Designed miniproteins, single chains. Designs and how they scored, part 92

Each design is a single chain, and the fold is of that chain. pLDDT is the mean over its residues in the fold that is shown.

## One batch from the design tools (miniprotein)

Design m3182
Fold by ESMFold2-Fast:
Structure m3182 (fold): chain A 80 residues (1-80)
Amino acid sequence: MSEVEERIRKMEALMPEFKKKAYANFPKEVADVLVDTLTELIRRSREAVAKAKSEEELRKRLEELGKKLQAELDERLAAV
């Protein structure tokens, strides 16, 4: 659990730099999708940590989250 929380904090700390690089390197529409996806990953990961009652449940929630966000990212990128 502590490793997952530390990774989430590092992602939050890197968000301003990620946003800056995304908008510098990609068209606005693509950069918006990338920034939104990372924002949702951070938000839903924190929710999974808060709601999980065991480390096994946390792993399952994070695995499901990863699959859902990858599918959402692929769909949104195909739409731009």
Scores: mean pLDDT 80

Design m3183
Fold by ESMFold2-Fast:
Structure m3183 (fold): chain A 93 residues (1-93)
Amino acid sequence: SIKDEILETAKKLVEALVNEDWKKAEEYRKKLEELISEAIEKGELTSEQAKKISELLKEYLDKVTEALEDKSKDKKEELKKIGEEFLKELEKI
């Protein structure tokens, strides 16, 4: 299902960001946005579900940016934690 592809792509985005692979992270971010749009068009995702996924993605990326700017933290462990929280919330939708 497109929902399974969204979750799988989100997991790959999290992995790319944890590894600081910015090129792959950008590719997976774009793919995730395309899959969300496709799911809406095909009626496999409601407008409310799509909005929640988009809000979760934005919150996740904002937290990633904040973690990368914090010089005092183990960035890899912090990125892993915020990624796990993002994926857990995404699975509830």
Scores: mean pLDDT 84

Design m3184
Fold by ESMFold2-Fast:
Structure m3184 (fold): chain A 70 residues (1-70)
Amino acid sequence: MEEIEKLLEELGEVLEQLSPEKQKEIAEEFHKKIQEVEDEAQKNNLSKEEYNEKVKEVIEEILEKAKEKL
């Protein structure tokens, strides 16, 4: 989905400006939050639309945290 792809591109650009240590911290947080969304999707039989919306929210939250570390 184009909107999610754009957010991931922006996140990638911010991450490239961070130190390797900060990049790892953000990547670990992102992985944890995505795993939580996947677990919820499996338990609650989320639709593709609901899953995409939750993934988008995670990316937006992680992007904000990454920008704060600049």
Scores: mean pLDDT 80

Design m3185
Fold by ESMFold2-Fast:
Formats: C-alpha cells, structure tokens, sequence
Structure m3185 (fold): chain A 90 residues (1-90)
C-alpha cells in the first residue's frame, strides 16, 4: 500500500509523529485487512521503542488478530509480534 510505504518513509526520515498519524489514518479509513494489520504492527514498534509498552502490546495483539483473518498470514510478522509481547510480559 502507498500509504504504508509513505508512513515507513516518514519514520525513516525521523518524522515519527507524522508517520504515526498516517498509520492511525490507515487503521480508521482502510478497507484492506493487510494494510490495517501492518499499520498496527508499525505503531506497536514505534510505541515499543518509545517505552509505551501497554500501547505497543495493544497494537501487536490487534495485528495478530488481523493476521489470523488473512488467507496467507505473514509468519515473520506473527513471530515478531509474539516475541515482543512476551518480552513486555517479563
């Protein structure tokens, strides 16, 4: 998705607030389950890096729920989200 790619580009440029706003917009407005799952995953990553562990966990759990609805779930993303949730719960 162009919106997900733009969000990642903004984040790579250090424009973290703008990246987060774009990912939140994808969650609210997209009809594509894959894009919504990716937006939740990347928001989870950003919250985790910033030390907002409760918000990180919520977004990772939502990404996992959405991945379970896909015909071809991304195993690497599932493993990533589960690993970070387990780390937060320690």
Amino acid sequence: SEEIEEGLRLYEQGRTKEAMELFKKVIENSKNIKDIALAHLYLGDIYFISGNYELAKEHYEKALELESKLENPDKARIVHAKAIIALIDE
Scores: mean pLDDT 86

Design m3186
Fold by ESMFold2-Fast:
Structure m3186 (fold): chain A 91 residues (1-91)
Amino acid sequence: SMTTTRQVVDLPLVDTTGSPATVTFTATVENPGGEAELVATAFLSSPEGDETTVVRKKVGGGPTEVTATAVLPGKKVTYAGARFEFTLYSR
């Protein structure tokens, strides 16, 4: 059987006018039942459009740290939004 655990974090709107902003999210996950896969997805929304980035990492029996980094666009945008989703798929 596959078990899925999901955590979602929404960030407030950020003003990125004139300069890109880097947002870093770190999750620490432990799977005592053995091997699992952690998927970190960053969803970025701005007046210039939406962008999605995905990072996958194997999780073992000990604590595993996964860092997802998103760069908010530094164009002539007044606001950008960001959402981070962490999904753990265990076998």
Scores: mean pLDDT 65

Design m3187
Fold by ESMFold2-Fast:
Structure m3187 (fold): chain A 118 residues (1-118)
Amino acid sequence: MEVAEAVKKAFEAIVNGDRDKAIEYLKEARKLFKSPEAQKLLDEAIEAVKNGDYKKAIELLVRAMLVEARYYIEQGDYDKAIELAKTAKELAKKYNLDPYFIEQAEGLIKEAERLKKL
């Protein structure tokens, strides 16, 4: 839940154009994330915020969430993967991002649910 809360706060700060809060919440999310690839995407999201590219920051944040959800699947943390992928889907839909992000999130949810039954 801490990861999902940090990413939701980062998302709202980016959407509202609150640069300082967006950077702070993205740094908090980076500390909570365990995937090195996802952490790198969050570093890129912070730079996008610093450059005023809020659309790129949102897309990078959602990409980082999807990568972190994949990492949870690889670690056997299926419930955490499902919760984070559902949050990524919700945020992608709310901000009207490319359908690709919704499709990727749904794929991760289905994969984690399938593996949990094994």
Scores: mean pLDDT 87

Design m3188
Fold by ESMFold2-Fast:
Structure m3188 (fold): chain A 84 residues (1-84)
Amino acid sequence: SMSEELRRALEAGDLEAVERLIEEARAAFEEELAKLGPEEAARLRERFERMVAFAREFARAAAEYGYEAAKERAREYIAAAPPI
């Protein structure tokens, strides 16, 4: 699955693979958004972009410090995020 491929790319610190998987996910996501009204689509795009930003930060940390350090940093990032 795409989630399994993303996990492998993140564990390997493969930034090129991570960006490719993000763009594949974006294409699939936009196809689903085309079925929705413009206001709902805009709201979901904002959520998707927040997830993309998180994934990119995680990937950079994994490439620089390794997967386990990136995972710990991700927990701190999530804990510091504003409540939804």
Scores: mean pLDDT 78

Design m3189
Fold by ESMFold2-Fast:
Structure m3189 (fold): chain A 72 residues (1-72)
Amino acid sequence: DAEAHYRRGLEAFAARDYATAARHLLAAIELDPSFERAQMALAWLRASAPEAVAEFDARADALFARSRELYG
């Protein structure tokens, strides 16, 4: 579920596996576009390790846009 992906994303971030962290946080947002904690965590990851998120930038931007459209 979204919570499990969020948790695994944070664990990967703590282990400095930023690519795996990005993948799990994106999966959490895909499952629950209203999951603000996952969106914030991905934003902080993007700020801290932009290269790890670069391959997912278009996908992440699309998910953030969709969440904004649905929930403001």
Scores: mean pLDDT 75

Design m3190
Fold by ESMFold2-Fast:
Structure m3190 (fold): chain A 71 residues (1-71)
Amino acid sequence: SREAREAEAKAYFASKSEEEQAVIREIADKLNAIGDALDKLIEAERELKKKPTPEALAAAAEARRALGMPP
């Protein structure tokens, strides 16, 4: 379940040293940022398919560039 995975992740984090916890937090922050960028890309491409406006095209291209993807 999601709750079990979350509890296991919290227990794993708590079992680590402060230095290891700092590294794990940095990795988690980077993964969260990538996830947010992917969500924005999906939304931008969804809107572009529904309403192909210059603004929607620009938003999709910007979202792709943020992830290092070709426009």
Scores: mean pLDDT 81

Design m3191
Fold by ESMFold2-Fast:
Structure m3191 (fold): chain A 66 residues (1-66)
Amino acid sequence: MIEEMEKLVQEALERMDEAVKNMKPEEQREVVEEERRRIEEITGMSVSEVYEKLNEAHSELAEALQ
């Protein structure tokens, strides 16, 4: 489960980074909110709970969720 959450968050971070480079701030915010919602739907946990679990395994990925 942790490895699957890590992969999900990493893929979301890659999509958000791409949005930051190519989109206006308003569109960037929408992409970030959509990716956060997707993580919550797939994991069945809040972003804060995902952050806590990832912080135990990978602090760098956890920081990016805040």
Scores: mean pLDDT 71

Design m3192
Fold by ESMFold2-Fast:
Structure m3192 (fold): chain A 93 residues (1-93)
Amino acid sequence: SKQEELVKQEIATAEKDIQYMQKQFNDMKDSLSPQEAASLASGIQKAQAYVQKAKEYLDQGKIKEAMKEVIFAEGYIVGNMASLVTIRKEKER
């Protein structure tokens, strides 16, 4: 269905964004405070967990449930990316 294809596309986008966040986190980890590192790692882990749930619902044909889980993942991705940009700018001073 068109809805299923949309969910698959959103999952693929979320996975690319999570991969980008993981690379940025790893590149910056020696410059992060313990609190910054814990917050960023938690955000990445939550985003990954929601993407995994979305995939599980998609495999079951539960398209609406899969979409809800992807939206939750996207929320954590947006928040974590904003935090990464802010921290990086401060560390590049």
Scores: mean pLDDT 87

Design m3193
Fold by ESMFold2-Fast:
Structure m3193 (fold): chain A 94 residues (1-94)
Amino acid sequence: MTRFLLQAEPADAERAGEILDAAMKAAGFGDVTVERVGDETLLTLNQAPDSQNRIILEFEYDASGRVKSISLYEETPSGERRLLAETPVLTPPD
């Protein structure tokens, strides 16, 4: 289980979670839970324990250090990476 907080507009953060959830499910790696925590959005990645492939999250940051976008990759046992999904640009919260 991997958890991270997004400092973004709630609708953008929820959409990012939906995109990552769909990609995880389509690849057979598990699912993503999306929760509102105050003014932030918590994403929880629930990975299947017997998968031989590793899931890699790549975060792009803006000049303030806020997560701007997330890319989800599959890494094979040989170290080859394949892009499964990329979120739209996350709008800063009001």
Scores: mean pLDDT 78

Design m3194
Fold by ESMFold2-Fast:
Structure m3194 (fold): chain A 64 residues (1-64)
Amino acid sequence: MDDETKARVVRLTNEVLEAGPSQEQIDELSVRLQELSDELLRTGDVDGFLERVEKVIEEIIKQS
């Protein structure tokens, strides 16, 4: 993992922690992240994975 990808992961993690998600939001995130992780294993598309993770976090946290 390059330094830019690492920085994006850290940023996303901090955004989720700052938002203080509910258990229901955490459960939904876990399901969606598992599906995206399975796609990443099939495709190897790390950049696409990170873009989808960002979108999922925004959808779940902003829709609360």
Scores: mean pLDDT 74

Design m3195
Fold by ESMFold2-Fast:
Structure m3195 (fold): chain A 77 residues (1-77)
Amino acid sequence: KEVEEKIEKIREEAEKEVEKLEGPGAGAMVARIIKAVAVGHEKDAEEGIKRLEKEGYKKAAEIARKAIKEVKELLEK
């Protein structure tokens, strides 16, 4: 539950940062990527990042990679 709250914070911060830089569509994609990692769907998250890069959302992809790393570290504790 503490881990879930921490993951939700990571999602909110990442989504807001991406929305500010590259718009709400990119922000929503980053939020979905983070949620996918949180439930163990790492391949879906990797595909999401690939999609962001293909669409030209370089900052969103970078922020999503950082968020994924943080979420995975929380889940491995």
Scores: mean pLDDT 83

Design m3196
Fold by ESMFold2-Fast:
Structure m3196 (fold): chain A 88 residues (1-88)
Amino acid sequence: EAAEIAREATRVHAEAVSLITGKEIDKEKLEEIAEENGEYAEKYLSEEEKEALRRALEAYREAKALAEAGDNEAALAHYAATAAAVSA
């Protein structure tokens, strides 16, 4: 379910960044971006790209958990590593 994974990755990524930076999430814009990313993933992503997206979601979830625990430096490192992985 590429669309669901993409939407979840978009939301968790934004939540992790919000926790690390202290900036509030614009929920309406986030949901618009999540839906766009979901549609794109379902329509255009290859199986290899879907696997990269699943890995990104896992890393974003770890980053969010670390940020919630107050370990912002570790969370930032995980976030940066994930951003590099999905961009490469």
Scores: mean pLDDT 75

Design m3197
Fold by ESMFold2-Fast:
Structure m3197 (fold): chain A 62 residues (1-62)
Amino acid sequence: GEIEERARRILESAVAALASGDPVLEAALRHDLGEEFVDAVRAGDLERALALIKERLLESLG
């Protein structure tokens, strides 16, 4: 669905940003998407990271 496709694109962008090694981008992602999300990506737990984005998107829709 649209939520899953949007969450997947956000995850792909975040993975690329974290792979750059830029601490400013990491700090921005921790602020915007949460500590647990960044920690999940760093741990390689992409299923958990995707689930966290989906949850945030669902909260935004009501």
Scores: mean pLDDT 82

Design m3198
Fold by ESMFold2-Fast:
Structure m3198 (fold): chain A 74 residues (1-74)
Amino acid sequence: MELVKLSEEEIKKVKEILNEAVALLKAGASLDEVIAHATKKLEELFAENPEISEEEKKKLIESVVTMLRNLYAG
């Protein structure tokens, strides 16, 4: 996953959101609930950065969703 135009702090927050999502999956939350939670957190994070285009935000969120789906399927 390429994190273009993200600061070091934003990269850390993305990793924290991913770690929370993985922890929720391990705790028995449904994939749909975890995806909804991660998507909301990522949208909130990226809303604070006007330099990231709407298309780039969507691509980053879709990449995280794909990673979570692959992790759940494997």
Scores: mean pLDDT 76

Design m3199
Fold by ESMFold2-Fast:
Order: sequence, then C-alpha cells, then structure tokens
Structure m3199 (fold): chain A 70 residues (1-70)
Amino acid sequence: MIVGEPSDSTLEEIAKMLGVSVGTVRRYIAAARAIDHGIPLSRVAKFFGVSPGTLRRGIRRVREALKKLE
C-alpha cells in the first residue's frame, strides 16, 4: 500500500532513479493506489493506456524506489 502523496522532490528522485518522467511516476503511484483499493490490474492498465505487464513492472519499480527513500 502506498501511504500518503510523495513530495514533488521525492517524485523527481524516483523518476531520476528509474529513468522515466515525473508524470510516469505519478501514474504508477495512482495505479498502485487504485489496485490497493480493489480495482483489477487489467482495468487500471486500460484506463492508463498501458499493458498489464508494463503497469505491474512499473508499480513494482516505484514501490522498490519508495522503500529505498524511507
């Protein structure tokens, strides 16, 4: 579960760490929260216009990066 909204500075650090845009990090965080609230991965992936595999991988990497910054 992702608790709280990360600061813009934290999002920038995660984006740099993963080699993606801050907007991509924000989308993965929003997607992870939707899944944590019981929305199926396939529905969330369709909403963001990505494959379920891409979304699952992106969420995992963002969660790992957040743990390193805790």
Scores: mean pLDDT 77

Design m3200
Fold by ESMFold2-Fast:
Structure m3200 (fold): chain A 67 residues (1-67)
Amino acid sequence: MARVTAVIDGETVTGTGRADSATGRGRIVDEQGNLLAVGDVPPGASGAEAARAAVEASGGTLLEVRE
C-alpha cells in the first residue's frame, strides 16, 4: 500500500492507495477507511499504480505517492 496526496473532486486529500488484483481495481481510502477514488488497474499493480489510476479516473491530480 502507498501513501498518497492528491486533488480529487477539487479537494486536496491524503490517503492510502491499494490495488486489488482479483477485481482489477485501484482504490484510495482515507485514514477512516472512506473510499476517496476508484480506478481500473492491471493485474499485479502496486499501491502507487492504484493511486495514479484512481486519481486519473476521478479527473484529479496526483501530487505525491510514497511507498
Scores: mean pLDDT 77

Design m3201
Fold by ESMFold2-Fast:
Structure m3201 (fold): chain A 80 residues (1-80)
Amino acid sequence: SPRKEALRASIQALLDFAQQQLAAAQADPSVSPEQIAQLQAVIDDLQAVLADDSLTVEQIEARMNAAMTTLAQVLVAIES
């Protein structure tokens, strides 16, 4: 499915971004261990999506939207 392939590419881009944010957070002594753990959980979920070839377009979209929401909330908390 071209849409599934495009969504998997979007998940990979989001994963790459989340990994960069985790590296930055780990270098920042003001970031809590709990916030680092939340970033790691987002990364773990995105990796799980990419590892599962059986997911439907709707399932990939739902998990991507959930990951984006959680990532945005954690990053706002870190920057605030």
Scores: mean pLDDT 89

Design m3202
Fold by ESMFold2-Fast:
Structure m3202 (fold): chain A 70 residues (1-70)
Amino acid sequence: MEEVERLIREAEERSARAGEAARTLVRLFTEGEAFVLEQEVVKLGIMSDEEYEINKAVMEVARALNAAAA
């Protein structure tokens, strides 16, 4: 969990939206709403500089959460 918080903080420093997206992922993962995660990822969008930071943050946090859950 400390690594997840670090990743969120680093994302927030580069983009407030990336940090928000990462926090949303953690919330949805904690609530066990896997179907909602897919819908939220679609809503986040990808391909501007900020969208790139959002995608990077979401992927890094998802990997850290999966590692912590194993």
Scores: mean pLDDT 66

Design m3203
Fold by ESMFold2-Fast:
Structure m3203 (fold): chain A 118 residues (1-118)
Amino acid sequence: PETVLDVFVELRVTFASAEAARAAAPAVARTARETLERLASQVPGVTAVEVEVEVEAAGPTVLRLSVLVTVTARDLEAARAAERYIREVAIPAAIEAIRALPGVTAVEVARYEVGVRV
């Protein structure tokens, strides 16, 4: 039976200045969404991926990213493989891509939660 996986990640992105944080918000959101969509879609048995990203100011130089990755997989085994790949490869890759953006000084995972629906 088709299985839906929801992966929720909260990232905290610290910047060198408040101006850098404000300027970077769209690029941070786009980088997170595109990296996670691309990598999660590569997992065998994944049939659809949706990534929702919300960006909020958490401080003058800190952005909070609330990321929801919804994966549709052919079965529960494929959903479990996708969850492992997202945690071990896709999220680290998204963090590295965000760290490469101008003015970013740190990226931290504040929350990680997983839900599975059959």
Scores: mean pLDDT 90

Design m3204
Fold by ESMFold2-Fast:
Structure m3204 (fold): chain A 90 residues (1-90)
Amino acid sequence: SLEDILEEIRKVGEDLSIPIDDKLDRLFDLYRQLLDSAKSVEEIYELHLEFSKILEEFMKKEGLSQGTIDNYLTMLRHMTQLAIEKLKKS
């Protein structure tokens, strides 16, 4: 379920044993799964807001530079926009 994927995202973000690059790859994979499960444009916006917050807090906690954080948030926005356009065409 959507809630199960969101809980997995939180668990991955909190797992200090996972290297940062692997953690980011896993988090973005989980976000793709969330976008694929979304049934409305409104749901996609809500998922983007929640995941963006989790991702930014995680990256700040791991000590990433603001430039790196901004790059990942830009990537997230692009993924979200593509999902919205795909859903509108369905």
Scores: mean pLDDT 82

Design m3205
Fold by ESMFold2-Fast:
Order: structure tokens, then sequence, then C-alpha cells
Structure m3205 (fold): chain A 100 residues (1-100)
């Protein structure tokens, strides 16, 4: 189902953020990664609770914003790649939610 696909994308985003956190040596970047992980967790909760689409989209748009800020700050190419992958998954997820 579309809901299951969205949840799988969110789980993969959480996995990538966990790997990014382990690589982060900049405290400000680590804080952005933690913020992004919190937003992904909130999106999981909202999707499971069948929250209104517009409310889920707001959280996903904020997640994308925070991820983009983290990616711009990242100087480690491997960390930046993890964050860019998370952004692509979040953008894909946003499109699926818009089609719900």
Amino acid sequence: SMKDEILELLKEIQRLLGEAYERATDPALAELIVEAAGLANEAIRMVKEDAPKEEILKVVEELIRVLREAARRATDPALRELLERAIKLAEEMKKLIEEM
C-alpha cells in the first residue's frame, strides 16, 4: 500500500540519519541530524495515526529543509552523500503523500 511504502521510506531515512550521526564531528551538524531524526519519527507517528495529509506534508517539508541545511554544512563527502540520499527519499515520500 502507499502507506506501507511511505513508512519504508521513513525507516530508510532514519537508517541513513543514524549512519550520518556516527560520522558527524561538527556539533552543529550533529544537532541538525538529531532534529531531522525527530521529524522523521514524528512523520512515522502521523502516518500510522492517519493524520491529515496537509499536516504530514508540513512535517515532511520541514524534514527536507533541515536535511538540506545539514547537507550544505557537511564537509565530509561520505556524510554529505548520506544526507543527499535522505533528501531524495524525503522528496519521493512527499510526492507519494501528495497523491494520497
Scores: mean pLDDT 90

Design m3206
Fold by ESMFold2-Fast:
Structure m3206 (fold): chain A 68 residues (1-68)
Amino acid sequence: SMEEERARARANVEALLALLRELRDQGLLTPQQVAQIVDEALAGLEKRLPDATDLRAALRAGAAEILA
């Protein structure tokens, strides 16, 4: 169902942000690499779940926090 797909996408966004934060903190990813990964994830979300604007906003906000 769309509800289940959306819930899974939310969990994946949360997991991605947690992983990116950890890798950034360990110095394993540059700011540019984080931005590239986030842009690719945003494009995938827009294509697969175009109505999930809140998930894309959450990913953008989390990325901005990691890059601050």
Scores: mean pLDDT 87

Design m3207
Fold by ESMFold2-Fast:
Structure m3207 (fold): chain A 92 residues (1-92)
Amino acid sequence: APKLIEEVGEDTVLALVNRVLLLKEEKGLSIEEAIDLEKEALLKALPNATPEQQERNQENLKALDIARENLEEFEKAVEEHEKALREAEENR
């Protein structure tokens, strides 16, 4: 999702894609449900976070909101990443 990468940065997008992919694969959650669960996890972490971690977690929450507003783009990114991982294992 180019919009997400531009707004948030590629490292954050990759982290979100990996977490959502794992939740989807392990729990059979939709991407929307996985995003909501990740947002809840970040919110629960805030009270015990350092000031720097709070800033990072707020930035990640914004990234999740942007991903939720751009579900089609984000879903394609998740699917493409999964295919790339499987193809890399199969082909090299």
Scores: mean pLDDT 75

Design m3208
Fold by ESMFold2-Fast:
Structure m3208 (fold): chain A 97 residues (1-97)
Amino acid sequence: ADKYPVIVTIDATLTGADDADAQRIAKAGKDAVEKAGGTVLSVTVTSPGNITIVAGAKDEEQGKKVGEAAEKAIRDTAAAIPSVTDVKISVSITKNK
């Protein structure tokens, strides 16, 4: 069991995405987390377009950067898909001792 000082949870709910669209958006979010220096712990995609990404970060500053990068990537990718009419994203940053 890997323990990280900071855990970042990104939850996205999409209206108008099919399973393929949701997978593309989830991949974009995952790639953004990794590029921001975060460690992807899990990615869950559930129809009708619910995405949860859990990432580990070294500190709160990295956690914030990871969350912001993932949110931007999800919004930008969803904006390129004409059938996606609504995007709701929440980012939670939790400190582990």
Scores: mean pLDDT 83

Design m3209
Fold by ESMFold2-Fast:
Structure m3209 (fold): chain A 80 residues (1-80)
Amino acid sequence: SKEEEVKKIIDEMKKKVDELMDKLDDPSATNKEKEEAAKEIIKILEEAAKKIYELTGDEELKKILEDMIENVKKYAESVL
């Protein structure tokens, strides 16, 4: 079902984002490593948002993912 496909996209997104968020929170990571991690998180979220919207047409879910992207950008700016 579309719901199962969306769930798989979200689960894969969360796993990848969690791994990269650990790098952003790592005090031993360089500013360059944190910047690259932030860019990759944004890319993953944007790709997930696009795929989910193509499957569902769900404007509310699109807005949630766009808000997540904005929060990651703000967090990255605060730690860099």
Scores: mean pLDDT 79

Design m3210
Fold by ESMFold2-Fast:
Structure m3210 (fold): chain A 72 residues (1-72)
Amino acid sequence: SNVDKLEKLLEENKELIDRFFELISQLPPDKAREAMARLQEIVKEGLETGDTEKALERFEELLREVEEELAK
């Protein structure tokens, strides 16, 4: 199922996910909420399509944008 595919993807990329949550804890509350909303849309699209490669790519883009925001 697409749920099983996404769960496996999350387990295989746990370090990146842990880093994302660490970084968003350092963002202003409004920016943290925006980042969480984007993560929710990535998860939703991944569940609907089963395209785990696209989901990972979008997540890596989100992580990079969060890192860039904190570097300002």
Scores: mean pLDDT 83

Design m3211
Fold by ESMFold2-Fast:
Structure m3211 (fold): chain A 70 residues (1-70)
Amino acid sequence: SAEELLEKARKALEEGNYDEAIRYAATVIRQHPDSPLVPEAYRILAEASEKLGLTDSANYFRKLAEKAAA
């Protein structure tokens, strides 16, 4: 489910497994595009990208999170 994938993404992010966090969050967006969890998945993508030094990607995903929450 989207909830299970998002929980795995959060856990990976907390553990510093940024590539795994990105994979799970991206899967939520791809497989569950209409889920109310999509904004949170974009926020996880943004945070993981920022931790990896990918500032432009992080800013892009933050913008997508705002759009998806509206």
Scores: mean pLDDT 87

Design m3212
Fold by ESMFold2-Fast:
Structure m3212 (fold): chain A 70 residues (1-70)
Amino acid sequence: TAEGVAGLAVETVEKLKDNPELAAEQARKLAERVSPEAALYAAKEVEKKIKDETGKAAAEALREKAKEKL
């Protein structure tokens, strides 16, 4: 579900809070395996819940990969 994808993305960012580059890489990899709609929803949820640089990097990576698939 889109909610499940968003939850996984948020959890990943929280675990990698001190490594925005790795968080972005993991987010991009997640977006490759899910629908672009689910990836866009996850990006919005990450941006809403995580207001630091790592959250921003992960949300941008999710959105960029979703755009490639659309």
Scores: mean pLDDT 81

Design m3213
Fold by ESMFold2-Fast:
Structure m3213 (fold): chain A 71 residues (1-71)
Amino acid sequence: PAEKLAELRRLVAEARALARSDPARAEALVKRAHALYHELLLDPAATPAQRAEAQALLDEALAVLREIRAA
């Protein structure tokens, strides 16, 4: 779960960075982040703290997606 959480953090940060310059790539990264969040949620080794962080990261990814689609 720690490795997937680190990847989720990277995907969300990259999506935010690309939202203005490359919204199509940013949207693809958000979709990948959503899939990775789902894998983390189903991981029996994930701690409650890791699940809470993954939820916050998904909320951020969805905020990026809303900004892109409102443009």
Scores: mean pLDDT 83

Design m3214
Fold by ESMFold2-Fast:
Structure m3214 (fold): chain A 95 residues (1-95)
Amino acid sequence: KEFIDKVYEENKDLPEEERLLKVLEAVFTYALKHLDPSSPTFLVDFLNLIVEALSKFGIKATPLDVLLLLYGQKSPTKELQKYAPVIREAAMRAE
């Protein structure tokens, strides 16, 4: 949560899509290091971090919307569908 604000501020001079990519990459990296994948709440905690990151850019999303985008399904909104490639790129970079 606090680290999202820090990464967002540190990348303020980047174009919005690159800034979003950096913030999302940090979220995926944080989840891999700090969230326990064997926890029953892992998926919910992870999706909530992505929702929080998107909210910094004024992008409205529910945890379900994020889950659908990550699994390559269509978002209920065209606005979220626009960001699907950036979200996927961030996930691949965090590997």
Scores: mean pLDDT 73

Design m3215
Fold by ESMFold2-Fast:
Structure m3215 (fold): chain A 94 residues (1-94)
Amino acid sequence: SAMELLAAQLAQELLNAVRDALRNGEDVYEEVKRALEKFVEYLRSLGYSDEEIAAILERARDRFLAEAEREGLPQEAVEAATRAVDEILEEVRK
């Protein structure tokens, strides 16, 4: 489905943001939050509702966690990324 493809795309963008932040010595939370805000704006521009955006974010979070575990990403980086996702998810749900 389109929502599953968007969730997979977002999960990949989150993984890339974490990898790039770690490589460049940048703040994982800030870089992930920035990527999420851009993606949410993109989804809104396509006409997705806040409920649909929340569903995409939840699916992307699950996919991100599974892949982060598979790759052995540092626990602190994964926790920072999920904190950013959960914060934006709460904002979208309001």
Scores: mean pLDDT 90

Design m3216
Fold by ESMFold2-Fast:
Structure m3216 (fold): chain A 90 residues (1-90)
Amino acid sequence: SEAELREIDELTERAIAAVRAGDLESAREAINRLVSLALSSDDPAVIRKGIEGLDRIAAELRAVDSLEGQILEGMAALAVGVLRLYLKKL
C-alpha cells in the first residue's frame, strides 16, 4: 500500500539520520520496525523498498567506528538476505 511505502521511506530516513547522529539505539529501533513492516507485508513493492532502505542504512553503518555499529550493519545485511528470500516465495 501507499501508506506502507511511505512508512518504509520514513523509517529508512530516520535510521540514516540516527546513524549519522551517532544515535545507534534509535537506528536499531528504526531498523527493527522497518524489517517487521517489510516481513508483515504481502506487497512485493514494499519488500523491495525495505531491501533498498536496509542496503542504504548498512552503507551508512560501514562508516561507524564502533562495535555496536558493526553489529547493526551485520543485522541489516542479514535482514536483507531474509527479505530477498521472502520476496522470492511470494
Scores: mean pLDDT 89

